# Designed miniproteins, single chains, continued (5): the designs that were tried, part 97

Each design is a single chain, and the fold is of that chain. pLDDT is the mean over its residues in the fold that is shown.

## One batch from the design tools (miniprotein)

Design m19576
Fold by ESMFold2-Fast:
Order: structure tokens, then C-alpha cells, then sequence
Structure m19576 (fold): chain A 56 residues (1-56)
């Protein structure tokens, strides 16, 4: 589900901040969502979500 993937991405970004790791790339998220079988609309929603989190 898109919401579950958003929660997982938020945790990954928080973990990256805590442990000084590189943030997940929007392109990597797009590829992972495509492989998972999400629709184009769902893929773009997740990518925009990650882009917004990374702007902070």
C-alpha cells in the first residue's frame, strides 16, 4: 500500500539522519516502486513525497 511505503520511507530518512547515512535517492524510490508493481500515479506520489522530505 502507498501509505505503508510512505511510512517505511520516513523511517529510512530518519534512520539516515540519525546514523549519518546518505538519504534515499528519488530515482531509487521510483525504480523500487516500479518493481513492486505500483501504478504510474502511485510511483509519482511516492517520488514527490520523498522529494518533499528531502527539501527539509
Amino acid sequence: MVEEMKEALEKAIEDAKKYNLPYPSPEVVRQAARIAGLSDEEIEELVKFVEELLKK
Scores: mean pLDDT 76

Design m19577
Fold by ESMFold2-Fast:
Structure m19577 (fold): chain A 84 residues (1-84)
Amino acid sequence: MAAERVREALEEARRRIEEAARRAREAGAEEAAAKLERAVEEAREAAERAEEIVREAGGDAEAVVEQLRKNAEAAERYAEAAIA
């Protein structure tokens, strides 16, 4: 279940970053939106490598999930700063 947990966390992070990218694009922050859209694609690709990501983390899926949550929060803050 560790890889599935990480895959679900990646999908949630992707959705949050995708929403941040949409808000940035709507506000005309085109460079920020493009960077966030690339992050969305990176998260999608990472979901295919979820088992490898868990293995690289020594099997600590909780640490990976927490890092993904922090990354999504950072992306949301980046979008807000770019819009403001």
Scores: mean pLDDT 82

Design m19578
Fold by ESMFold2-Fast:
Structure m19578 (fold): chain A 75 residues (1-75)
Amino acid sequence: HVGLRATIVQVGKDTVRIDLGAPEVRVGDLFEVLDPYTGEVKGRLEVSKVYEDYSEARILEGTVAGGDVVRLVAP
């Protein structure tokens, strides 16, 4: 499931909501946040909670915005 893409739908202070959930996403999975114009990695997230149709991830580093594309990386 490496390379699977999703979108950030809400941004909080230290957490974001991603529009991808179980079973594709598990707690502890890592996402890279991609710049929408360059495709470069601009941030990293770690999944903290998983629901059926979305997940919550904490911001490890970098910058995030609503509408940003994220990709699942290998654990």
Scores: mean pLDDT 81

Design m19579
Fold by ESMFold2-Fast:
Structure m19579 (fold): chain A 60 residues (1-60)
Amino acid sequence: PYVLSEEEKEEIKKYIEENKDEVIEAVREELEKLGLEPISFDASQEEVVEAIQKIYAAMS
């Protein structure tokens, strides 16, 4: 399965910092669509990155 590089994780963290609520909403919808465990609305930046990694793995 696809694994995010450290560079990709840093770019994603930057985007999350600027757009946290929007990113969490989109990630929650994608997790639900793929039948994966949802993240909390107050999920940490690290938890969001892990969820994105799971989404990429499921889509690969």
Scores: mean pLDDT 79

Design m19580
Fold by ESMFold2-Fast:
Structure m19580 (fold): chain A 60 residues (1-60)
Amino acid sequence: SMEEFKKLAEEIAKKKAKEAGATKVEVSVEDGILRVKVIGPNGAEIAKEAEEEAKKKWEE
């Protein structure tokens, strides 16, 4: 389900954000499109990595 996909992405993003010292993580899914936002140093890179990893794990 989309909610499970969102939870997976949140878990990955929060882990990466915590390791990098980022402040906030926001994850949303709308019409099957995953959107990740991370606020802090390297936030855009962390968000992209989390999105890609979540998609990979969701397919396999």
Scores: mean pLDDT 77

Design m19581
Fold by ESMFold2-Fast:
Structure m19581 (fold): chain A 89 residues (1-89)
Amino acid sequence: PKLEFTPSMSLEEILERAKKLNPSVSLTMSEILERIRKGELTKEELGGWLALFLLIAQKAQRQEDLAILDQIPDKATKEQLAEALIKVS
């Protein structure tokens, strides 16, 4: 399933969707970013990892990370997604 982020989406909604996506947690951030840039990741997998990073940001109580993720446009390119993930990390 595809995960879409909007500025109006609540954290609770994102967390609920993240639980359903269950992306591989064995990949490191660097490996995820490399696969995004190479086009080896699907949109569904990208959505799952973005939801995980939002979960991490919420648990860390870091508003800066949430603000970075909110800057991702709805029709983001792989490059824009990779840059946002680097900033959150």
Scores: mean pLDDT 51

Design m19582
Fold by ESMFold2-Fast:
Structure m19582 (fold): chain A 81 residues (1-81)
Amino acid sequence: SSFVDDVRTDLDNLLKKVKDYAAKGDLDKVKDMLKTLQNIKKMFEEMAKSMPHNKGYQQIVDLITDTINQIQQIYDDGLAS
């Protein structure tokens, strides 16, 4: 749906910002963005639970989970450098 596509675009833009912060050595901002995205994930998990027939919410949870995993890797790599 358009909504899922909009979320995918927003997550791609968020990931670009995270990479820019990491490149500048601003790992505190990377960590803050990770925490914010984890909170957003919890909201969509609750929506998916409340409306299980709406597969878009589960798709959004899966997209957010993938993005969280990518940001966590960027953060961990930044700490190792």
Scores: mean pLDDT 87

Design m19583
Fold by ESMFold2-Fast:
Structure m19583 (fold): chain A 99 residues (1-99)
Amino acid sequence: LSPRMRAEIAVSLALMAFSIAVLSGVLSEEDAKRIRELLDRAMEALDAGDYEEALRLAREAARELAEAAKKIPDKEDSEELVKLAETVAELIEEVLEEL
């Protein structure tokens, strides 16, 4: 895959996981704002052609989502969102290691 496609996949995966969390209403406003700011920066990096920075920020957003998910009072929702966010972070890491 090209560096652009890798960055696009990573940002899309992080955005999808975040969108699921937002639609479920399970995130605090503070955690949602922090993750959104990371994703906004990732999209700006992608638009600027800084694919490595876009990948780094998307991975950071996925990791922050996993940490936010651990705070969810409902254990099942917490465990499912942590799994999703950690899986997304692992996929982004794999994409980063491809040359």
Scores: mean pLDDT 82

Design m19584
Fold by ESMFold2-Fast:
Structure m19584 (fold): chain A 59 residues (1-59)
Amino acid sequence: EEEERIKLENFAKALVKYGVSVEQAQKVVRLIREGKSLEEIARETGVPLDVLEKAKKEA
């Protein structure tokens, strides 16, 4: 969906704003598209869960 793509772009931008690298933000977006939970993404990428939750809320 167009709306989901825009939300993922906003999510990636929010992650970078919170200090996540562009490369890590892109990896997070790929894992979201694969249906991974935020908890699983935090474990796999090393990005703190609270940062992922804040970025998702801003998207």
Scores: mean pLDDT 79

Design m19585
Fold by ESMFold2-Fast:
Structure m19585 (fold): chain A 71 residues (1-71)
Amino acid sequence: MIEELEKIVEESTDPEERAKAYYELGKVYAKEGRYDEAIEAYNKALELSTDIKLQMEIGANYLKVAVEMVL
């Protein structure tokens, strides 16, 4: 899963496809407790995406991870 997402990020020329791949990577990193990497992936997804719905979903997961890092 991670390896496939990393390939999309490296090989895709579509910013929205790369944004979705970064978002999925962020969720996987968060599940593994790799919160710094999850935050970095979410930030990259937000930079690339122009889809408001996707941006809202990324933001919600970003806040959840940020709270877990502080607590």
Scores: mean pLDDT 80

Design m19586
Fold by ESMFold2-Fast:
Structure m19586 (fold): chain A 55 residues (1-55)
Amino acid sequence: SEEMKKTAERIAKLYLEGKQDEAEKLAREVMKGLTLEEQIEFTKLIVEAANKLSE
């Protein structure tokens, strides 16, 4: 969903800013409400966002 993409971008930005603990906490809170399939897709969105932002 669009909301998942925005949250993934936020998590990626936190990692790039060196706020690893905040990024991991946010990721865990989102993952609690997701199925295994949705968790895999969300992880892909985080990786894609991090790659775009680090270019």
Scores: mean pLDDT 81

Design m19587
Fold by ESMFold2-Fast:
Structure m19587 (fold): chain A 57 residues (1-57)
Amino acid sequence: MAGREQIDRLIELTRKTREAVEKGASLEEIEKLAEEAGTPTAVILYREYKKKLEEEK
């Protein structure tokens, strides 16, 4: 069961994931944040960032 506090934490982790992407943090840091958040938005942010880095190759 997800409580109100857990939902709030997931929103915060999703925000941190977005902020890390904007800062250009390492792929490893963004992956960890997205996995901890587990929200569709955080996962999408991580995958888009990974794809962008692959285009740099």
Scores: mean pLDDT 77

Design m19588
Fold by ESMFold2-Fast:
Structure m19588 (fold): chain A 66 residues (1-66)
Amino acid sequence: GAAVRAHLKRAADAMVQGNTEEAKKHALEALRLLGVSDEEIKELEKMSTGEVIRKAAEAYEAAVPG
C-alpha cells in the first residue's frame, strides 16, 4: 500500500522535473510491489514512460478495490 503510493508519487515528481528515466524506474518498482513478474517487467521496460506510469496506476487501483 504505502510503498506503492510512494513510488507512484516519486514517478509523478520525476515526470514534472523532466526526469523520464527516474519516473520509469519508480513506476516499474510500483508494479513489482503489486506482484507483476520480472518477465512482465522486462516487457514494460520496452514501453514509453507514460505508458508504464499509466499501467502502474491501473494496477494500483485494481489491487485496492473501492
Scores: mean pLDDT 81

Design m19589
Fold by ESMFold2-Fast:
Structure m19589 (fold): chain A 74 residues (1-74)
Amino acid sequence: MKDSLITALKLLAAEARKQGKTEAADLFNEAIKALEAKDYATAQRLAKEGMELMGKPATGKALVANIEAAEKAE
């Protein structure tokens, strides 16, 4: 589960950079580091902020729910 989320965040960071949304890409990369450190609360906040900058808050809510599920599955 965690590796799948890290892969998803890497793809989101790449997409954000392709769209010129460098701040969103940086937030997704910081969310990856938070997940690797098992700081799920920080990962949720950064992923949500990144998706809001991408203009997709509904997708951000789904991503936060997936991060919460990964924390509970440990």
Scores: mean pLDDT 81

Design m19590
Fold by ESMFold2-Fast:
Structure m19590 (fold): chain A 85 residues (1-85)
Amino acid sequence: SLQEQLARLIGLALRALGHIYEGDLEGAEEALLRAAELAEEGGWKEAAEYFRKAAEAVRAGDVEAAVEYLLKGLKAADKEIEEKE
């Protein structure tokens, strides 16, 4: 269901945050790319774009930008799932 896909997306985003917090940038990148793929499959295009940007920021070592894009991705997913777009 859409709710189950959202729960999985949130889980992946939280996993990515955990990896960032622990300094595991490789784990963070993998989690963010999985979140982007899941968001794209669910039709959450804006969320997918932000999760991809977060993964790129992690790859560049820009933790501040990575966290900011991750949070924007979650906000975009929430907005899209509220069926207001």
Scores: mean pLDDT 82

Design m19591
Fold by ESMFold2-Fast:
Structure m19591 (fold): chain A 81 residues (1-81)
Amino acid sequence: GATAEKAEEFAERLKTATPEELVEIEKEADAAGIGLDTVLPNGQDLQAAGSTVTVEGLENKDAKILLSARAYKAAADHLAK
């Protein structure tokens, strides 16, 4: 469905996202209903990515790049490298 397409777009963006782009991606995910309203079970996207995302302790720590489960796994695989 449309939600799955949007999740794939977010996963693609995350793999090369700069800190500024991460903020924009979070806003787009939130607007699409994927963000803060759909919290991941453990909210560990940033932890799985380690230093790759490096959200530097901003409020984005609470955001945790909330994507659908499919997008989360795809993004985590790319970010963990």
Scores: mean pLDDT 47

Design m19592
Fold by ESMFold2-Fast:
Structure m19592 (fold): chain A 90 residues (1-90)
Amino acid sequence: MEYLKKGDKYFLEGKYEEAIKYYEKAIKEDPNYEKAYLNLALTYEKMGKLSEAIKVYEEFLEKFPDSEYAEAVKKRLEYLLSEAPEEAKK
């Protein structure tokens, strides 16, 4: 999908706000696009917006409990909840 590719391009360029916009568009076009959720959450992590990343990972597990990525997402969510900086704990 074009939106996912544009998001990835902006992510690699460090343009995280633009990356988020395109990942959100990718999810809106296809709510079952697992990679768009994962890339959106990773982008929030890169920005230090860990509370937003946590929310996206929780939504991922709700929508895709049987995903091949589910165990990795659960582990990352646990680390974010326990090891998060002060800004991500609220």
Scores: mean pLDDT 81

Design m19593
Fold by ESMFold2-Fast:
Formats: C-alpha cells, sequence, structure tokens
Structure m19593 (fold): chain A 78 residues (1-78)
C-alpha cells in the first residue's frame, strides 16, 4: 500500500541521516545532505507516481517532505 511504501522509506532514512550527522566538516556535510535530499525526493516522486490517486500517499509524502526540510536545516546549522 501507499502507507507501507512511505513507512518503508522512513525506515530507510534513519541510517543515512545518522551518518551525515556525524560528518564534522561543514562543506562535506552540506554535499552529503544535498545528495541525500536529491535521492530522497526521487524516491518520494516514485511513490506518488505509483499511487497517483491516493490522498493518503499525497498527505504522507507532504508530511515527510516537511520533516526532511526541518532535519536538513538543523544539520546545516550545526
Amino acid sequence: SAEDAVKELVGELSEPIAKISEIKDPEERKKALEKFKEETEKKLEEILKKYPNSEVAKELVEKLKETLEEEIKILLEK
């Protein structure tokens, strides 16, 4: 289901975020975050394409995008 696809993606995000948060060099961290954002946005787009008529998928993807933007902002401001 769309919900399962989003939950699976959320589970996949924990390890990359933890790894990026350990990068001490601000420039290296920024590059890692940019790559992470691009890869994650691509995966979110694939979910929406697979479930184009699911309001639940749209709502969950929007919520996840908001959470990611907040987490990226926090990591960039370290």
Scores: mean pLDDT 79

Design m19594
Fold by ESMFold2-Fast:
Structure m19594 (fold): chain A 108 residues (1-108)
Amino acid sequence: SLKEKIDEVVKKLETELTPEQLIAVGRALIDALRELAKDPSLTPEQQRMLQALIDTLEAEIAELEKNPDDPEARKRAVGAIYGALTAVYRYLPKEKAERFVDRVLAAL
């Protein structure tokens, strides 16, 4: 069900949100990832993974902010959001991943 929720959200991100709304979602996700990365129970490898996701999101959201009407910039921003959500779901402990994804979905 959580994977299905992520897939439904990504479809909305691709077509239904304005560029301003998509940027706001991306920024909220970056903030949530930064807070998650402070969790001392995460391994150094998990913390490095989260930092790489943050760096990718920062770059793609900044590009969308610069070119809000570019469909390729939008596609890359959506891809970065999807990649971050699926990586957290796949590689973090289930309870942390579920709380994180639910928090992000609630912000949409």
Scores: mean pLDDT 83

Design m19595
Fold by ESMFold2-Fast:
Structure m19595 (fold): chain A 69 residues (1-69)
Amino acid sequence: NALQKKIDELNKEIDELRKRISELMKEYQAAVEKGDFEKAEELMKEIHELRSRIIDLLNEVKALQEKLK
């Protein structure tokens, strides 16, 4: 089923993005602790973009799941 394969691919991408956000959040905390606020701001912008991407992918998964029914 091509739709199921696409859903599986999107879920894998979402999982990879969630893992990357977790890593960036750790880097953000370390930057704040060091007083590197420029680095912290850059990391927060990246985290925001990745969170927005996850929302888009979740919406795409939902649309594809509706087509499978």
Scores: mean pLDDT 87

Design m19596
Fold by ESMFold2-Fast:
Structure m19596 (fold): chain A 94 residues (1-94)
Amino acid sequence: SLEKGLEAYKAGNYEEAIKYFQEAIDAAPPGSLERARALVNLADAYAKLGKFEEAIKYAEQALDELSRLPDSFEVGALAVHAAVLLVTSKKELE
């Protein structure tokens, strides 16, 4: 469902992407990189819809879960993406 979510996101169908990313989160093992990736993509899709409170919530959750994973390039890249979403979404609510 993560791949289907990314396809929907690329097509600009952010509401459909949210449904697939939520399914990916529910299916992923707790504390996994797969779950963290789905959380970052969920936050991004909410930000695209102007749902900045939800974007902040899921970006913060992604950062928390990523902080407990072993250090890797992908973990670092996802953390940067989540941090950017958090900062930009907070600015939209100012």
Scores: mean pLDDT 90

Design m19597
Fold by ESMFold2-Fast:
Structure m19597 (fold): chain A 94 residues (1-94)
Amino acid sequence: MQMTIRGIDIRITTIDGQRYTIMTIITEDQNGNRHMYTITLDSDGNIIGADIRTVTDDQIQRIAQQRQNTQTPASGDQASIAFQIGRQYIQQSQ
């Protein structure tokens, strides 16, 4: 399925003392539907969770608000690694 990347957000969270990187990639398909890929990485950069769902702009804004309250923006190195992993995942999903 052909998709265009419309947005990327990369955040860090800590659960039970373990650091996770959460990457959200918004894509748009040929029919104009928005899809959100949520990829969760452990501290070693392994994918431990991946989800794909169709979303509305309201849902995207709500998710972003929830993340702002509990998560820190990823550093340059963490963002670069997560971005590379996310691009490979999207290519495999098409």
Scores: mean pLDDT 71

Design m19598
Fold by ESMFold2-Fast:
Structure m19598 (fold): chain A 74 residues (1-74)
Amino acid sequence: SLTPEQVELIKLLTLRFASRLHEEFPDLPLEEINRIAVEFYKELVEKAKTMSPEEVVRYGDELLEKIIEELKKK
């Protein structure tokens, strides 16, 4: 299981990600933003099992940019 500190970090990263999605794509429905954010959260939970906190932050930032770029192509 993840530590409470790891869970708190991932929640914070996920909230920042959802906020960034809403800023970049204001016309994207909130339920769709929530769906994408839940997938992002689950991915970071899995990575946090083997990565340091610093690696999780870096991975989350890279994943955020990849998701934004993919959404821009649609």
Scores: mean pLDDT 87

Design m19599
Fold by ESMFold2-Fast:
Structure m19599 (fold): chain A 55 residues (1-55)
Amino acid sequence: SMEELLEEVEKIVEESKSEEEALARIFQLIDRRKASDEETAEVLRHFAELYLKKL
């Protein structure tokens, strides 16, 4: 589900040492889950918001 996907994104951001590492892991997640374009857009939007709040 989208909720589970976004929770995994939050975990990746929390566990990653850098934005570059987090982004690489997120693209791997998108590929493994065969996310749609819409799901990919939402994941990247959520990532950007989390990353800006973290830094």
Scores: mean pLDDT 80

Design m19600
Fold by ESMFold2-Fast:
Structure m19600 (fold): chain A 71 residues (1-71)
Amino acid sequence: SPLDELIEFLERQAKAFPDTPLGKLLQELVERLKSLTPEEARAFIREFADRLEKSPDPGLQVLARWLRTFV
């Protein structure tokens, strides 16, 4: 599913940056998404994307749009 593809991507990024603050945050995010139902995980991703979209950073806005493709 698209959600499983997102989780796989996040796990790969966490493994690329082991023992870094970023890697630990991504690992925590993956564990949280896996503990939620698919509906709860999609709601979480939508909320996260909404927060990123409010940033004036165009890179975060592009990331928000990309994340919405998985929900």
Scores: mean pLDDT 83

Design m19602
Fold by ESMFold2-Fast:
Structure m19602 (fold): chain A 80 residues (1-80)
Amino acid sequence: SKEEILTEVMGRLHRHLREVLAQITDPALRAEALRGYAEVMREVKKAIDAGKSREEVIKLYDEKVAELDQRVAAGRAALA
């Protein structure tokens, strides 16, 4: 169901966010990261609402998270 897909993705994001945020001490970068991951969830919810398959939704989530992880890593490097 759409609810099961959403619950799975939310669980994945919660675990990932805990690990990412544990490595960020800068409050501005932390806030930016939180906003970025919230936007990823908005795009995921839009895909679920559009009737995308679990496989398509997970692929979109993985691609968006990977892109954002690279931006966050660059932000951390710029602060070093």
Scores: mean pLDDT 85

Design m19603
Fold by ESMFold2-Fast:
Structure m19603 (fold): chain A 109 residues (1-109)
Amino acid sequence: MTVLTQSPASLTAKVGETVTINATASGDAVTRMNWYKEKPGQAPELLIYDINTRAPGVSSRFTGSGSGNNFTLTISPVVKEDEATYYAVGISSAGVAYGQGTKLTVVEE
């Protein structure tokens, strides 16, 4: 069994800052990592797939990176519309593992 741990569980960022969300896998090695953005009342949006590939139509402000068991989603610069919960989804030989989510709050001052 693979377990994904996202860090931090929540963070607050000011508009124009850079935010970094980490996902660490324990157990089986993760070969693919996808990142999703979820807003209340909306379907989850795929942002990044295969660790570092941006989904079509997704802003260049979102970047993915990582290898082995450590993966990162970076948002730079942050805008108010980035306020959401972000989920890591890792794929390994043992199957699919879901992160618990990271809640991003964005302040404009």
Scores: mean pLDDT 83

Design m19604
Fold by ESMFold2-Fast:
Parts: sequence; structure tokens; C-alpha cells
Structure m19604 (fold): chain A 74 residues (1-74)
Amino acid sequence: LSKREEETLLTIAKLTVEKNRPPSQREIAEALGVSQSTVSRRLRRLEKKGLVKRTKSGRVVLTDEGIQKVLELL
């Protein structure tokens, strides 16, 4: 993973724990201090790698592989 993709994964994990629910793309963008379009591009790459999925409600969920990757980065 690129450093930016790793930061995005860690942010998704942090927000999921803090909010007790999957974060939205907007919440991820606000936490990272970047545009929603920047987050959208990073999420697309992470989805291709099987590390995240988007829900019907537009929430971002870590897959089992994504959770394992987050634990490797801690």
C-alpha cells in the first residue's frame, strides 16, 4: 500500500471505533483534511485490493482483509 492508502485505512478504523459505526466518505475526508474527491480515489484503490467496501447507504466498511492490514500497520 502507498502511505496515503495506509493513512486512509487507519482513519477508517479509528472512526469506526470512535463512532461505533462505519464512517461516511465526508467524515473520512474531514478527518484526513483532504477533499472528498481525494478520498474517493483512495477508496477506489482500496476497494480493488479488497480492503474496504461501500454500503448501500454510502458508508465505508473494512473487510476482514482490511482489518488484518490495519493490525499489521499498528
Scores: mean pLDDT 86

Design m19605
Fold by ESMFold2-Fast:
Structure m19605 (fold): chain A 55 residues (1-55)
Amino acid sequence: MYVLEVTVVAPDGRRLTGRIELPEEMSEEEARRLADEVDRVGREEFGGRVELLRE
């Protein structure tokens, strides 16, 4: 199963971390594409970072 780990830094310096479990049926290519899209939006909107993990 793939997991997206999302970490964002709020304007006041607080760190927020969340994990999103992806469906086990999702391919590595789909998971990577989704991670790239979420990372792009996160960086543009709130300076976030996204990591794709496998568990």
Scores: mean pLDDT 72

Design m19606
Fold by ESMFold2-Fast:
Structure m19606 (fold): chain A 66 residues (1-66)
Amino acid sequence: MIEALKKHLDALEKTKEQLRKSIEEYQKRFEAGDEKAKKNLERLQRALDAIDRSIEFYKKKIEELE
């Protein structure tokens, strides 16, 4: 059980790292004048917020089981 939760947490953290890199890339594009990058930034930020909530949830579950 706990190993499955840890694997899920690892997957979420990797997804978060990928989202952060994409946000940095689109942020630079937006600053360079790419208005279309703004829509991608908003979408990626919402995804990041959802992943952060999931990470917190699984961290609490793991702590309770350890």
Scores: mean pLDDT 81

Design m19607
Fold by ESMFold2-Fast:
Structure m19607 (fold): chain A 98 residues (1-98)
Amino acid sequence: ERAIELAEKAIEYLEKAIEAAKQGDAEKAVEYAEKAAEYAEEAARLAEDPEAARLLRAAAEGARHAAELAKQGKLEEAIKVAEGAKRLVEEARRRLEE
């Protein structure tokens, strides 16, 4: 699997985590955020661009933080953190296209 494909999966799962949190589904928000973190970490390992790798690792940490906030019932904070992580993955994805 290519870094760009894994980055796309990270974005997909961050979007699912955000939607679950908006619906008040903390369990699904945690599940999807944790999957997003795993995909972002794998993308970082495969990324040949050091800046893309750095952004993807930061996004993985953000996704884990969103999962922890969701576990605490802090869904509004989890949404904001997940949206931040998504922006980092989108930025990394643009770099991977070069």
Scores: mean pLDDT 89

Design m19608
Fold by ESMFold2-Fast:
Structure m19608 (fold): chain A 56 residues (1-56)
Amino acid sequence: MLSEEERKELLEEIKKWIEENNPKNPEAALQFAKEQLEGGEVDLEKLKEMLSKLFL
């Protein structure tokens, strides 16, 4: 599982990804990312893949 500091760092990377890719629903994409990171079951690469599949 990710530490709290690592989770915050990954969330910042995801915010940058959302800004760069401008998905149709950025708020839903960010909320989904928060929930996946809190579960601690996905890494950054897998999370970006899921976000691309669901929101791009």
Scores: mean pLDDT 73

Design m19609
Fold by ESMFold2-Fast:
Structure m19609 (fold): chain A 87 residues (1-87)
Amino acid sequence: APSPVEQLEAEVRAFLERYNLTPAARAAAEAFIAALRAGEPLDVVLALIDQLAQILLSDPASPLSPEEVEALKRGLEAAAEHLAALA
């Protein structure tokens, strides 16, 4: 069975494909995935989630509304906190 980290990575990659994110947003999402794989501390992972959200909010080419970005941020933060609790 896939690990919780592998499952979250698959969900994030599906999200990247679905929303056709900008190169900057894709790079930020890949940094988040890399930090999860490396087992980085929760504060580092949360900082990368915040960076992704700020890129999406500041990029006029982003397909996401501010409300959708906030929902994504909260979802990723909850998932990261859950994974940290399992470690």
Scores: mean pLDDT 78

Design m19610
Fold by ESMFold2-Fast:
Structure m19610 (fold): chain A 78 residues (1-78)
Amino acid sequence: GTISGYVTSGGKPVEGALVLVDRKHFAVTDDNGYYEITRVPAGSHTVTVSARGFQTHVKEGVVVKEGETTTLNVALEA
């Protein structure tokens, strides 16, 4: 499946944030804060979002289904 979403801080997009799934799959957010990670195996995953100047965000238990998109939006704290 796919995990996609937006990374923001204070309602503004965060460009260049690293989105990491199980330390194997990754994406970097664009100028709209958008990311997409494809070909994630079905099951429960841990998603880690990090960006310079922000606290690392960890979301456990992100459930992905085969052939489906799981939306995960993340608000980062400075």
Scores: mean pLDDT 86

Design m19611
Fold by ESMFold2-Fast:
Structure m19611 (fold): chain A 51 residues (1-51)
Amino acid sequence: SEEKRREFERDVEAAIGRMALSLGMYDLALAHAEKAGDADLVAEARARLAQ
């Protein structure tokens, strides 16, 4: 279904964002966090970029 596809896409984007954060790729992490709609991940990536 469309909903299941959207859930899968959000989960994949969140996973990529978390991996990018762990590798210090904060710009990439922010982009994927925003696509995932993961507010905590967005906040963490933004905090790292502001340092």
Scores: mean pLDDT 87

Design m19612
Fold by ESMFold2-Fast:
Structure m19612 (fold): chain A 92 residues (1-92)
Amino acid sequence: DRIEKLVEQILVQRETARELRRIGVELEVELKVKNGEISEEEGERLRREELERIEEERLERAVEIAKELYNLSEEEEKEILEKLKERVEEEK
């Protein structure tokens, strides 16, 4: 299935970029807490919010790019996005 193949390709290609960006967010929050700019509780909240934002933004962006490159229908776009979100949730 073309959609299944695109889902797998997107997941493989994003993995390294995802890991690096996640590390960056965690480091930034850790430094702000360590420097006393925010509390530990606020840092945990910001970390979760930023990681969730990054995951959503990256999934939507990847599907947007795939739509342009592969001329996907709106139905295919939604199916790919739903499958990507499902796979990401399973990785939690």
Scores: mean pLDDT 71

